# Designs tried in a protein design run: designed miniproteins, single chains, continued (6). Part 5

Each design is a single chain, and the fold is of that chain. pLDDT is the mean over its residues in the fold that is shown.

## One batch from the design tools (miniprotein)

Design m20151
Fold by ESMFold2-Fast:
Formats: C-alpha cells, sequence, structure tokens
Structure m20151 (fold): chain A 76 residues (1-76)
C-alpha cells in the first residue's frame, strides 16, 4: 500500500542521513553500506507504489551528491 511505501521511503531517508554522517566523518566504507541499505528500501518503496519513482529518483540524486561532497571535504 502507499502507507507501507511511505514507511519504506522514510526508513531509506534515515539510512541516507546515516550515510551523510559517516561520510562527514571520513568513513567511506560505512557511508557506502548505509547508501546500499537506503537504495534497497527505496527500490522496495517504488515496487509498492510506482508513483513515488520520480520523487525517489530526485531524492537519491540529491542525497548521493551530499554524501560525495561530504566525503570529499573530509578527505581534503
Amino acid sequence: SSQQAQQLLQQGQQYFDQAIQAASAGNGKEAKTYLQQAVTLFNQAIQLDPSLKQQVQQLYQQKTQQVQDALQRANA
């Protein structure tokens, strides 16, 4: 249901937040692990509610960029 899809989307966003935090600390391996978990949850959300695809794709692009920027700053 859309409700279940929204819960998965929220959980995926939590993992993205953890990925950004790990990236900011210079922990690229941990950041990658959290990103993989977020992607899995986002894919499950889209399977339950395909109308979320555009929103998830935009969110994924924005959050992935934030992780990369944080890693670059931490390793600079």
Scores: mean pLDDT 85

Design m20152
Fold by ESMFold2-Fast:
Structure m20152 (fold): chain A 81 residues (1-81)
Amino acid sequence: MEELRKEALEYIEKAEKGDTEALANAALLASILFEEGDYESAIELYEKVIEIIKKYLKDNEVAEENIETLKKKIEEAKKKL
């Protein structure tokens, strides 16, 4: 679990610099952590992904749909804590 969280945070750092592939990889690793039961790490990573999407894809309908999907996953993770 620690290695997956570390790898996801490295992708978040790259995504903050504008790497959209790294953003997708961070979201994928957050979903894997959710499936493995690491809900705290999944919530942290989903929240970071949402902030990056808001920064780079403001007023984009597809981005807004992705943000809504991630918010639902955060709420699901919170219910399991």
Scores: mean pLDDT 81

Design m20153
Fold by ESMFold2-Fast:
Structure m20153 (fold): chain A 119 residues (1-119)
Amino acid sequence: AVVLTESGGGTFAAGGSVTLTAKVSGVDFSAYNVAWFAQRPGEAPYLVAFLSADGAVRAYAPEVAGRFTISRDPSKSTAYLNMNNLELSDTATYYAGLAPADSLDWTHWGAGTQVTVVA
């Protein structure tokens, strides 16, 4: 079975930083695009950050561009979302998702990790 184990969530001060981690098991991670999605209560999840399977293509939502960085470590089968200069609007549940390298069909999801930003 494919499993994404997410960690790094919690409560953080505005202006602070946090790194979310998603450890991937059950597949060859190098064959998958990875993304982080955020979901606020009552809203659909939106794409926060994307990194292609080959590491060549990165994309970010305008709201987080310049503040967040997505990365991957194939040797650890792990994806990261480094969240800098946190804003109150970053409060959400964050989900890591995987899609095969030739697809944007997000077939595998983490259980979600909560990030709460306070003044």
Scores: mean pLDDT 89

Design m20154
Fold by ESMFold2-Fast:
Structure m20154 (fold): chain A 63 residues (1-63)
Amino acid sequence: SPLARRYLEKAKEYFEKGDFEKAARYAVMAIGLDPSLLDEVIELFEKSEEGKKIAENLRKTFG
């Protein structure tokens, strides 16, 4: 979905800014529209210690 990819791009943008709350919200919206994006989202968040906890929660919710 083009919309799902756009939400993933926003998740990456907010993650780079250190806004993990907004990054997680856009990531959830992206996965909700396109579940195949789960692995890409997990890989993104696992790049930081703070993001690893979000990645674990996403795996538990959507994996």
Scores: mean pLDDT 84

Design m20155
Fold by ESMFold2-Fast:
Structure m20155 (fold): chain A 86 residues (1-86)
Amino acid sequence: ISESERAGAEAAAEAVAAPASAASLTGGALTIIGFVVDAMYIPEKHREYAELAVEAAERARRAGAADPVGRALGDGALEAAREALE
């Protein structure tokens, strides 16, 4: 994965953990889900995107996402990303 992809994942995790707005929360969650989708549809980067999605979702969870929607999206993304790693 590229440095910009990793930076995007970090920003997405931060947006989910401490959203400045509902749009930021939604954008962050969609970005993490996007990495899960990329892991499913880009076979040559499957592991890289799946690992990135897991890292972002775990970071959001560790930051103590106070928003229940953000937490549920993080949990779902983590489950999907872990399944994609298989």
Scores: mean pLDDT 64

Design m20156
Fold by ESMFold2-Fast:
Structure m20156 (fold): chain A 88 residues (1-88)
Amino acid sequence: SDLDKAVDALLRGDFDTAREHFRKIFGKEISSYSPTERSQVLSRLNSSDPQTFVNFFLGSGLLSEEQAERIRRVLESRGYNLGEVRPG
């Protein structure tokens, strides 16, 4: 699934591939958003800052707490600072 591919890409630190698959998932919901909400979501999704993008994805509700924590731990081990707030 696109979610599984996005998760696998995040675990590798491949944010561009993760963003591509996440866009495919989010594209179904984004059509129901207001123009302001759509702009805000796309801004976070398209952020060049890995912290902004990853924290948006982990907080999206698409992942279990276990999956989100695993991704956070892997990325932190690679030197990414995703903040101190846990997703669940």
Scores: mean pLDDT 72

Design m20157
Fold by ESMFold2-Fast:
Structure m20157 (fold): chain A 74 residues (1-74)
Amino acid sequence: SSAEEEARRLFEEGKEAMKAGDYETALELLRKAMSLLEEPSDELLAALAGAQFKLGRTAEARELLERLVSRGYS
């Protein structure tokens, strides 16, 4: 769907922002990607948690990591 295509584009842009050290932009892009998906990928959730940790949002990152672990991500 067009929403899934947009989510994929946003995820790619978010990963590039992470590589550039622009964690605030990465967080915004990854959150937008998640909002477009009924079932976000473990990779997307892990990237979002990573951006949150880099910005000192430890509680939010931990909640997301617990969700990933419950899904069998390691």
Scores: mean pLDDT 84

Design m20158
Fold by ESMFold2-Fast:
Structure m20158 (fold): chain A 80 residues (1-80)
Amino acid sequence: MTEEVVRRFLELADEFLARELAEGRITEEQARRYRANVERLAEEALKSEESAKRLERSLEVLENSHSEEERIYARIALKS
């Protein structure tokens, strides 16, 4: 099930970053840095069960990024 979690994480992270960029909440440079970290987090999740569980928590943060405060938490999760 790690591959499914990774796929969903990549989909939601891409959607999240696209919306944040389109609405002017992040710069193109910030979006590039976030995308690099998203790729790294996804790759690490495939290598260990602990990293996969961390990715699942980040996925939950992304799924619940509805308010301004929740979007800040999502950005912090994508920096790790």
Scores: mean pLDDT 80

Design m20159
Fold by ESMFold2-Fast:
Structure m20159 (fold): chain A 76 residues (1-76)
Amino acid sequence: SHMASRALGREIAERLLDSFFEELAKLTGVSVEELRAVRTQEQVDAFVKKAEENGVDERTLKLIRAVLEDLARRHA
């Protein structure tokens, strides 16, 4: 059913986001809780810079920035 399909898609998206934040925490040294609580452009810039300093490539940094900026916008 449409509702079951949407629930499965949401569960998969949540698991992917969980994995994303766990990996980003390892790459930045920032806690998952702090990354999930991102609210400002300054925080986004700081987290992206920490990932860059740990050798993350430009394409992946752009993806990280896009995800964090979307999350910060939703928290505003």
Scores: mean pLDDT 78

Design m20160
Fold by ESMFold2-Fast:
Structure m20160 (fold): chain A 68 residues (1-68)
Amino acid sequence: GIELLEEALRALEEGRVEEARRLLEEAQKVDSLTAAIAHEALRQLEAGRVEEARRSLRNGIRTLRESE
């Protein structure tokens, strides 16, 4: 699941918002924790808050890395 979140973050950093949305939708199907992180980032993107979505993804990825 982490790989999809990292790919979504890279897409956002490169300005590929629609690719990031697609990756986050895929991440929602992986597991409960990955889905929660992806859902929050997707909600921020739907609101037009791209930098907030990036921040949420960075924090979520860090939490998942620390758990594994």
Scores: mean pLDDT 82

Design m20161
Fold by ESMFold2-Fast:
Structure m20161 (fold): chain A 59 residues (1-59)
Amino acid sequence: LTEEQLKKIITALKNSTDPVIQAVARRELKELGFSDEEIAKIEQGIAEGKTVDEILASL
């Protein structure tokens, strides 16, 4: 898994208010082997206003 791929997906989730784009990004994370708990942690970090780097550090 490349850090660039992960940053791209998290950036898409963070910048989008579109639920369709958010659903696609969640699907991509699952395809990369992330657990439901890890995906929830990413979403929580975004909701808290954390940067992409802070979210990655919490994984």
Scores: mean pLDDT 79

Design m20162
Fold by ESMFold2-Fast:
Structure m20162 (fold): chain A 68 residues (1-68)
Amino acid sequence: SRLDKIRANAELAIQLLEEIIPHLDPESAARARELVARLKEALANNASAQELTELLDEVGRFLDELAR
C-alpha cells in the first residue's frame, strides 16, 4: 500500500540520518536528531501518510541544505 511504502521510506530516512549524524557539525547534528525523534514518534503513533510525507519532505530539505 501507499502507507506501507511511506512507512518503509521513513524507517530508511531514520537509518540514513543516524548514520550521518557523527559526521555533521553540532548544529546540523542537533537538527538531524530532532528529525529522527519526530520520525520515530510518528511511526510509533501510527501517523497518517500525509504526516509522514510532510516529515520526509523536511528530511529532503535538510539533506539538500547540507549539500549547499
Scores: mean pLDDT 89

Design m20163
Fold by ESMFold2-Fast:
Structure m20163 (fold): chain A 87 residues (1-87)
Amino acid sequence: MDAAELTSLAAFYLREGDYEKAVKYAEEAIKIDPNNVAAYTLLGEAYLKLGDYDKAIEAFKRALEVDPTNERARKLLEEAEQLKKSK
């Protein structure tokens, strides 16, 4: 599978609520293409849904290291940091 196909699978499983599979396929996409911003944002969103705010924050920060202009990753990072503080 190529990185784009794995990224699409991660998005599919995130939408369907299978967050563990979303993590698996996002990580596989990143192994093939370490600059895949979409895979990092999907990884962060899956960890956010799993309640692992530290891993979500790390994934979104990595997305922003690859693309500092990514508004989605920035907004999701802010959300993850707020959720971590509220717990």
Scores: mean pLDDT 86

Design m20164
Fold by ESMFold2-Fast:
Structure m20164 (fold): chain A 68 residues (1-68)
Amino acid sequence: KELEEKIEEAKKKVELLEKVIDYARNNELPPKELLEKFGNMGPEEILKKYEEAKKELEEAEKKKKELE
């Protein structure tokens, strides 16, 4: 279902962005794959994307709950 796909996508975005934030908090260099995807973004941009992804996940989960 479309809603299930949206929840999966949002979870993946949150997971990836959370990993990037964790590396930054520990003053560690993220792996190449994360650096290629997010390395050109400033910390402010990364945090904004993380907030957006969390909001998308919350909205998708709320819609799923309403359909139950």
Scores: mean pLDDT 73

Design m20165
Fold by ESMFold2-Fast:
Structure m20165 (fold): chain A 69 residues (1-69)
Amino acid sequence: MSPEVEALLAEIEAIVAELKTLPLSEEERQRLDAILARAKEIDDLVSLRAAKADLEAFLQEKKAEVAAA
């Protein structure tokens, strides 16, 4: 695995870990686990960057919901 792929996977795992500290539904938790599992199967930088961007957007949305509650 390239250092860039390893770094992106570590960043994705960190975002998923932070998301799991927030109040998530069972469906949302399952979705996060599926995204992480898929990311680990993908050895493609473009796909991993897209997954990271999607997870960062989800994290920002959830943080805003929690802050508003």
Scores: mean pLDDT 78

Design m20166
Fold by ESMFold2-Fast:
Structure m20166 (fold): chain A 64 residues (1-64)
Amino acid sequence: LVGKRFRATVDFVARTPEELSFRAGDVLEVLEVLPDGTVLVENLTTGERGLIPLSALKDALELL
């Protein structure tokens, strides 16, 4: 997963201050996979970094 890029297929709204919101069409790069089931990503479309749950990666993103 680290270094892989994904396109968002749906919007995601952050549920905690540490989570990153994204919109459908945004491109995200995985920077780190954490042992608590979260993923550190960079939104290449907005320039923001933050955490998303691994479930959001599986359900809301497609591999480029």
Scores: mean pLDDT 82

Design m20167
Fold by ESMFold2-Fast:
Structure m20167 (fold): chain A 60 residues (1-60)
Amino acid sequence: MEEEIKKLEEEFKKALEEGDVEKAKELAQRLVDAMQRAGVDAREVVDKAIEYGKKIEEVE
């Protein structure tokens, strides 16, 4: 699970660098789901989701 989260974060960062908002949104959703399944605290998951959303807005 942690490996999946790291891979998704890497892909998310690349999508943001490319300005691929649609892909970044999909990856952010998958990241939130993966963290939830890995047992990450709900508060931390929410905080991360907000961070990802703000990064997406910055490139959109």
Scores: mean pLDDT 79

Design m20168
Fold by ESMFold2-Fast:
Structure m20168 (fold): chain A 56 residues (1-56)
Amino acid sequence: EEIERLKKEAEEYKKKMENAQKNVSKPDAGNAFKIAYDYWKKKYEELKRKIEELER
């Protein structure tokens, strides 16, 4: 099943989100990292919901 693969993808998305969040503290590059953080957070949350649905 695709569930195991999706779980690994979710973990990678979570790490990308955390990395972007650390960089959002930079005043010089705030906009780029804010966009990246929001993008990865949305994908991570959506992927988690999709995994739950696929487990049925």
Scores: mean pLDDT 73

Design m20169
Fold by ESMFold2-Fast:
Structure m20169 (fold): chain A 66 residues (1-66)
Amino acid sequence: RVEEALRRALEAIEAGDLEAAERHLLEAYMQSTDPAVRALIVEAGRALAAGDLERARALLEQALRL
């Protein structure tokens, strides 16, 4: 579940759909119980809010590798 939500967030970022990206990040956060994954999701959300799409993508890719 968490992996699917993270992948959908990445797809939304690549499509420029920031609202969809935010929804999928919230879904991933609520489904995750790993503190390391949750921390990366929070940082990705902050990067997205700041308009730093490159950083948001990198953080989500890192979460998927855990």
Scores: mean pLDDT 84

Design m20170
Fold by ESMFold2-Fast:
Structure m20170 (fold): chain A 58 residues (1-58)
Amino acid sequence: GKKVSENARKTLEEVGASLREVAERAGVSQATVSKQIRAGKLSKKIEDALVELYIEHS
């Protein structure tokens, strides 16, 4: 949903993590990460990668 996209973008900005780091951790392409964040519909792998990056950098 909209809040999922907003929270994902905010997490990346606050943590300074790149779409590349999310993609590498989730085992997907950067294009896949960007598309899913934009759509507000994240796969479990990308969601878990964002949570892990938030914890590691926070």
Scores: mean pLDDT 74

Design m20171
Fold by ESMFold2-Fast:
Structure m20171 (fold): chain A 85 residues (1-85)
Amino acid sequence: MYKVKIVAESELSKEKIEEIANYIKKILEELKKKGLIEDFSIKIEGNKLTIEFVAKDKETAERIANGIKEFLESEGYKVKELTIE
């Protein structure tokens, strides 16, 4: 299993940050239901967003991580860290 951590920062409003975090939570809940990930967490610390999850295999981890990164960057976040181990 592969642990993924994504750290992103933005200058977005609190309301927009919460909306984005809630949307990502919805996606991760669906992925967990499909058995592609075991668990996940989303943490908001001011303008910093931290997303962690555990994926079944490396290919799944990379695909999900890249999808989340692309979504975050499209919404105005800067992805500062992305680790897969």
Scores: mean pLDDT 86

Design m20172
Fold by ESMFold2-Fast:
Structure m20172 (fold): chain A 67 residues (1-67)
Amino acid sequence: SALKLAEEAYKKEKSLLSEEEIKEIEEKLKELSETDPEAGRKLLEEVMPQLLAKALKLYKEKKIEAV
């Protein structure tokens, strides 16, 4: 699963995407969704483990509450 891949990425790499890098990826995905959806899908597949690893890090550090 993507969550398991994210945990492995977090554990092995520790070089997680910065918030700025995540924003750049989000902007690029938005652009590609309108101009080249296939390239956008491939980019999402490539970055998803790192994005989830960042989310896992934030959850552990900030203990985010789902309200």
Scores: mean pLDDT 64

Design m20173
Fold by ESMFold2-Fast:
Structure m20173 (fold): chain A 67 residues (1-67)
Amino acid sequence: SAPEAEALLRLAEAMLEALPEMSKEEAIYFLELAIEHAEEVLKLDPENERARELLEEAKKKLEELKE
């Protein structure tokens, strides 16, 4: 439902905002969770631009941390 999608997006956005305060291992863990949440939102609402942008940002940050 839309309220569930909104809650997942807020949680994922909060995780991304907290990244600078985390260790590398913690950041990787929370980025993977943010990706899962964004993908779940896109299953419920495939046209959700916020979820798509969040997914792209989280994937990019995860790749940067793994290099």
Scores: mean pLDDT 79

Design m20174
Fold by ESMFold2-Fast:
Structure m20174 (fold): chain A 57 residues (1-57)
Amino acid sequence: MKTKPEKGMKESDLLYPEGREFLKLQEMIEKGEVKSVEDALKKSNIKFDKETLEELM
């Protein structure tokens, strides 16, 4: 699935929609909206492996 990137995104993120979703997950974790790997998996539209999500937390 490909969507138009939002203003202010990094150039590398424009090439990969997954990168954009990953940054959204990081933002949610930093704000305390995501508290566990399982919570991150539920809120993500793109499935990431648990190891990657654990590194974000």
Scores: mean pLDDT 62

Design m20175
Fold by ESMFold2-Fast:
Structure m20175 (fold): chain A 65 residues (1-65)
Amino acid sequence: MEERKREAVERIREVLDELGAELVGFEGETIKVSTAGLSVTTATAALLRAMAIAFEYGFSVKLVP
């Protein structure tokens, strides 16, 4: 569980940092992502890429303010 979480975080963080988004934390099996200040297009790209990685590791993604 902890190893899976770390690996998912590292991959998601790299993608989000590239796009200017932020990994805020966790809520159980859900990864919380902030796209505050990003355009709709960039925010959507960040969310979709984060969701793809999260799903591979068995997590969900939730947008937060």
Scores: mean pLDDT 79

Design m20176
Fold by ESMFold2-Fast:
Structure m20176 (fold): chain A 99 residues (1-99)
Amino acid sequence: MHMLERWAEEAAQIDDPLAPEAARLLREIARLSEQARQAALARRYAEAARLLRELAETSERAAELLAQIDDPRAQELAEVLREIAESARRAAEHLAELA
């Protein structure tokens, strides 16, 4: 989703030492999301499930960094990323059952 790339750009604009690391993690999440989608479309369900679990773990790390930033945008992104992590874990379980 290009939305994750936009969030990475917004995070990079926050005046905080943790913002560049959060932005890098958001770009990793975008890359993992695209790779997981490609694997699922190719019916590589085991690979897609693994990529979605990596996505969930990376989203949790990004959420923890953003939660430390005293900026409303960072706090909102942290909440959204926790929801993305939970959704990714559920999707990984479903795809693993199809493998």
Scores: mean pLDDT 84

Design m20177
Fold by ESMFold2-Fast:
Structure m20177 (fold): chain A 63 residues (1-63)
Amino acid sequence: MSQSAVRKRLRERGISLPEIAKEVGISTSTALRIIADLIEQGKLDLDTASKEEVIAAIKEYIS
């Protein structure tokens, strides 16, 4: 999924990318890149994932 498609899907689901980035302690650009990479790896599904699941997946990615 492209980064533009990730942004659109997060907005459609009412999930705030800036809030996710703030909660993880990274930039919005870094959060977007990680989310896109996780989707490409099949580790995250933006159609079903909660905001909390997205945050948890990013934390696992950077640990």
Scores: mean pLDDT 83

Design m20178
Fold by ESMFold2-Fast:
Parts: structure tokens; C-alpha cells; sequence
Structure m20178 (fold): chain A 70 residues (1-70)
């Protein structure tokens, strides 16, 4: 499943970037934003539709919020 694999990789990259930003002193909110943007960029590069890119960004944001804000 090409789309599923790209979504999973995009979310993974986004979460990695969120963690890096947080470790470097960014606020939880800024780290979540950085992660969501990175995931969206990766999904777009993978050829996902606008709706699928939005889903990836939303999922990454929700996962990063749970990890960094709780």
C-alpha cells in the first residue's frame, strides 16, 4: 500500500522533527507545528493528495501534542 507507507513515513519524519525541536529548546506548541509542517512536506513530496496531506499533518500534530504536552 503505497499511500499507507508514505503516510507512515511522513508521520515518522514529522514526529522526529518535533522531538528534535523540543530537545533544542522550542516550546511544545512550536515543536508540534514544526513536526506537522515537516510531515506535510514529506507527504507532498511523496505525491499524496491535498486531503491526504492534511490527514498526515493532523495525525502528526495530535501525536506530537500527546507526546510533548502531556
Amino acid sequence: EEVKKIKEESIKIGLEKAREAYEQGASPSESVRIGAMAAAKKAMEGGLSNDEVSEVAKETRELAEKELAS
Scores: mean pLDDT 83

Design m20179
Fold by ESMFold2-Fast:
Structure m20179 (fold): chain A 60 residues (1-60)
Amino acid sequence: SEVERKKKLYERSIKGLEETIAWLEEQRKTASPEEQARLDREIAVYRELIDKYKKEIEKL
């Protein structure tokens, strides 16, 4: 169904974003304070996108 197809696409996107966040958090461990601030902003953007996708799944 269209609903099942969209759910799988959102779930795949969420997984990819979670893997990207994990990679960025590893990079953060050896980063300078200025670079840590940049990475924190980038991680926040991806976390907001995950929340948006989760809300879209709930609407299906």
Scores: mean pLDDT 89

Design m20180
Fold by ESMFold2-Fast:
Structure m20180 (fold): chain A 65 residues (1-65)
Amino acid sequence: KFVEAAEALRNGDLDKAIELYEEIAKTGSKEEQARAYEMLAIVYDLKGDTEKAEEYRKKAEELRK
């Protein structure tokens, strides 16, 4: 799951990486969801969507508290 998302990100397939991290955020444990949100923030920053990046960064931080 995370391996496949990381592979997509490394290959520059940002849209596929987003899909895979979103699946993890929907189906994973609390820790997996937090990590998926952190990765979604990174991917959206790479796409230039700073609003979504901040939204996901905040979601990850809330889950880790």
Scores: mean pLDDT 80

Design m20181
Fold by ESMFold2-Fast:
Structure m20181 (fold): chain A 72 residues (1-72)
Amino acid sequence: STEEAIARAEEVVNSVPAETIELALRAEELLRAGLSQREAAERLGVSPATVSRALALRREVEEEARRIYEEA
């Protein structure tokens, strides 16, 4: 059911540390404002690799959650 799919999607999202998701969201805002990934990393006080990893992990989790929802 759709409700079961939503619950499973929430479980996947909750598997990622909140700090990683927050970092990814802030990085996305900076990229949307026209900054490069390197400039976003500098603003956030982390390495470009850390930003890249956080963005990739968030997108992977969102994709899995979307897939679960669509397959319901």
Scores: mean pLDDT 76

Design m20182
Fold by ESMFold2-Fast:
Structure m20182 (fold): chain A 73 residues (1-73)
Amino acid sequence: GLKSTEELQAEVRRLAEQLRAAGKTAFAETILALMEAHRDNPEALALLVQAGKAALAGDEARAQELIDRARAL
């Protein structure tokens, strides 16, 4: 089943906190800003969750690709 927008927003916030703790402040601020812009769009929020996970794993190129895809929604 699809996660609710509230559940996806909570995951984005959690990932942003982890990114800040890891010193990846620019990625944290970007996914939070896009979450607010797309708060009711579950497809965009799911891409931001994937972007946050990619950034935490050190795959910054994949994180940026996913961020750019979320921006287009």
Scores: mean pLDDT 88

Design m20183
Fold by ESMFold2-Fast:
Structure m20183 (fold): chain A 62 residues (1-62)
Amino acid sequence: SEEEELMKKGIAAYARGDFEEAVKYLEKIKNPTPLQYRFLGAAYERLGETEKAKEWYEKAKK
């Protein structure tokens, strides 16, 4: 599915240190899972966006 492709591209970008690209792909997912919210939080944390990271981690809790 499109969501699976976006997740794969986001994870691949994260793995190579392209955190801005990772965020770009992961934010396009319409119905994120808790795992996808955690990846968004981690990517924003790596970008130094601490407040945005906290918001995404909070969404991952349900």
Scores: mean pLDDT 83

Design m20184
Fold by ESMFold2-Fast:
Structure m20184 (fold): chain A 62 residues (1-62)
Amino acid sequence: GPLSPEEQREVAERVKETLIERGVPEEEAEKIAQDILNGKPVPREYAELAGDIAEELRRERE
């Protein structure tokens, strides 16, 4: 089923953390995470990262 609002916030937080670890500036990583959380368009690589993290959260529910 779809992610809960809590799980959607978790995805955004994990995306932000991953981008910072990859060397993206904190302010830019936060903006990308907020855009994902608010359903705004983001570059494909960030959308794919969010999708991968969402699937990890779904597996953690099992």
Scores: mean pLDDT 81

Design m20185
Fold by ESMFold2-Fast:
Structure m20185 (fold): chain A 62 residues (1-62)
Amino acid sequence: GSMAKLAEIEKKIENAKKALEEYKDNPVVRANLIHELEELLKEITDPKLKEEVEKLIEEARK
């Protein structure tokens, strides 16, 4: 259901945040996370979650 998909998206966002904190100095991990988050962004309809993912992509690019 939609609730199960929302929980999956939230879990992917939390996993991406942890990976960015752990591997902030690893350009390969950062590049992979950017691609994963860009694909995830295409699946998101919630504007708050979309903004959160866009901010993570921006942080990963820095």
Scores: mean pLDDT 80

Design m20186
Fold by ESMFold2-Fast:
Structure m20186 (fold): chain A 68 residues (1-68)
Amino acid sequence: SKEAEESLLTTKLQLEIREYMLKNPDLSVEEVKKYVDELIAKNKLTPVQQKMLEKSAESTLEYLKKLG
């Protein structure tokens, strides 16, 4: 279904964001935001999907900073 396809796309993009951030742990908050914004624009995501991606990136950033 369309809903299942949208859910799969959101999950795939969340994983891509986390993978990118883990491979580039020295990225600034601004650089991460730019990357997420570009993914949102490229995939024409809904506001709900946008918030899910932003939340995933923010949680990953906090985790990386806490670890040092």
Scores: mean pLDDT 83

Design m20187
Fold by ESMFold2-Fast:
Structure m20187 (fold): chain A 69 residues (1-69)
Amino acid sequence: MKEKFEKLLSEIEKEVERLREGTDRAVAALQANPATAGAIPASQAFGDRLIEKVREEGLKKAKEEIEKL
C-alpha cells in the first residue's frame, strides 16, 4: 500500500522533471532569437501550468488508490 503511493509520487516527480526540461528547452530556443523573446513569459507560464496540472492529477490518483484500501 505505502509502496504503491510512493511509486505514484515518484512517477509524478519524474513527469514534472520531464515537463520542466521541455519548458527550459523551449525558452532557450525563444531566447536565441530576439524576434521571439517576447513569447518567453507565455511559454514559461504554460509550462508551469502543465507541471501543476500533472501534480494535481497525480495526487488525486494517489488519493483514490489509498481510498480503495
Scores: mean pLDDT 71

Design m20188
Fold by ESMFold2-Fast:
Formats: structure tokens, sequence, C-alpha cells
Structure m20188 (fold): chain A 60 residues (1-60)
């Protein structure tokens, strides 16, 4: 299980990504990835994978 500090860091990253999605009028696909990342916040590997995918989609 992640430490509270690590979990707080992931939630902060998720919040930053959510703000970027709102600013860039992100697609439904990116919004779905944000939801999945939130649901998988306790799973480091899955969360990291989803965060990378969101960043990739925002850079397109």
Amino acid sequence: MPSYIELARRLAELTELELQVRKLNGSEEVKKLLEEARENALDKEKFDELAKEIKKKLAE
C-alpha cells in the first residue's frame, strides 16, 4: 500500500492533469482516463501508466 505522502502526491498530480484537461478542452477519451486514474490511485503501476497516457493525449 502507498504511504499517505505518496498517495497525496498522486492525487496532486491527478488534480494538475484534470486542470490541464479542462484548459485544453480534452476529449471524452482523456476524461475517461482521468476517471480510471482516480479509481486506481492505490495501484502505483496502473496509476503511472494512466498518467503517462493522459499526458500523451494532452500533447497530441
Scores: mean pLDDT 78

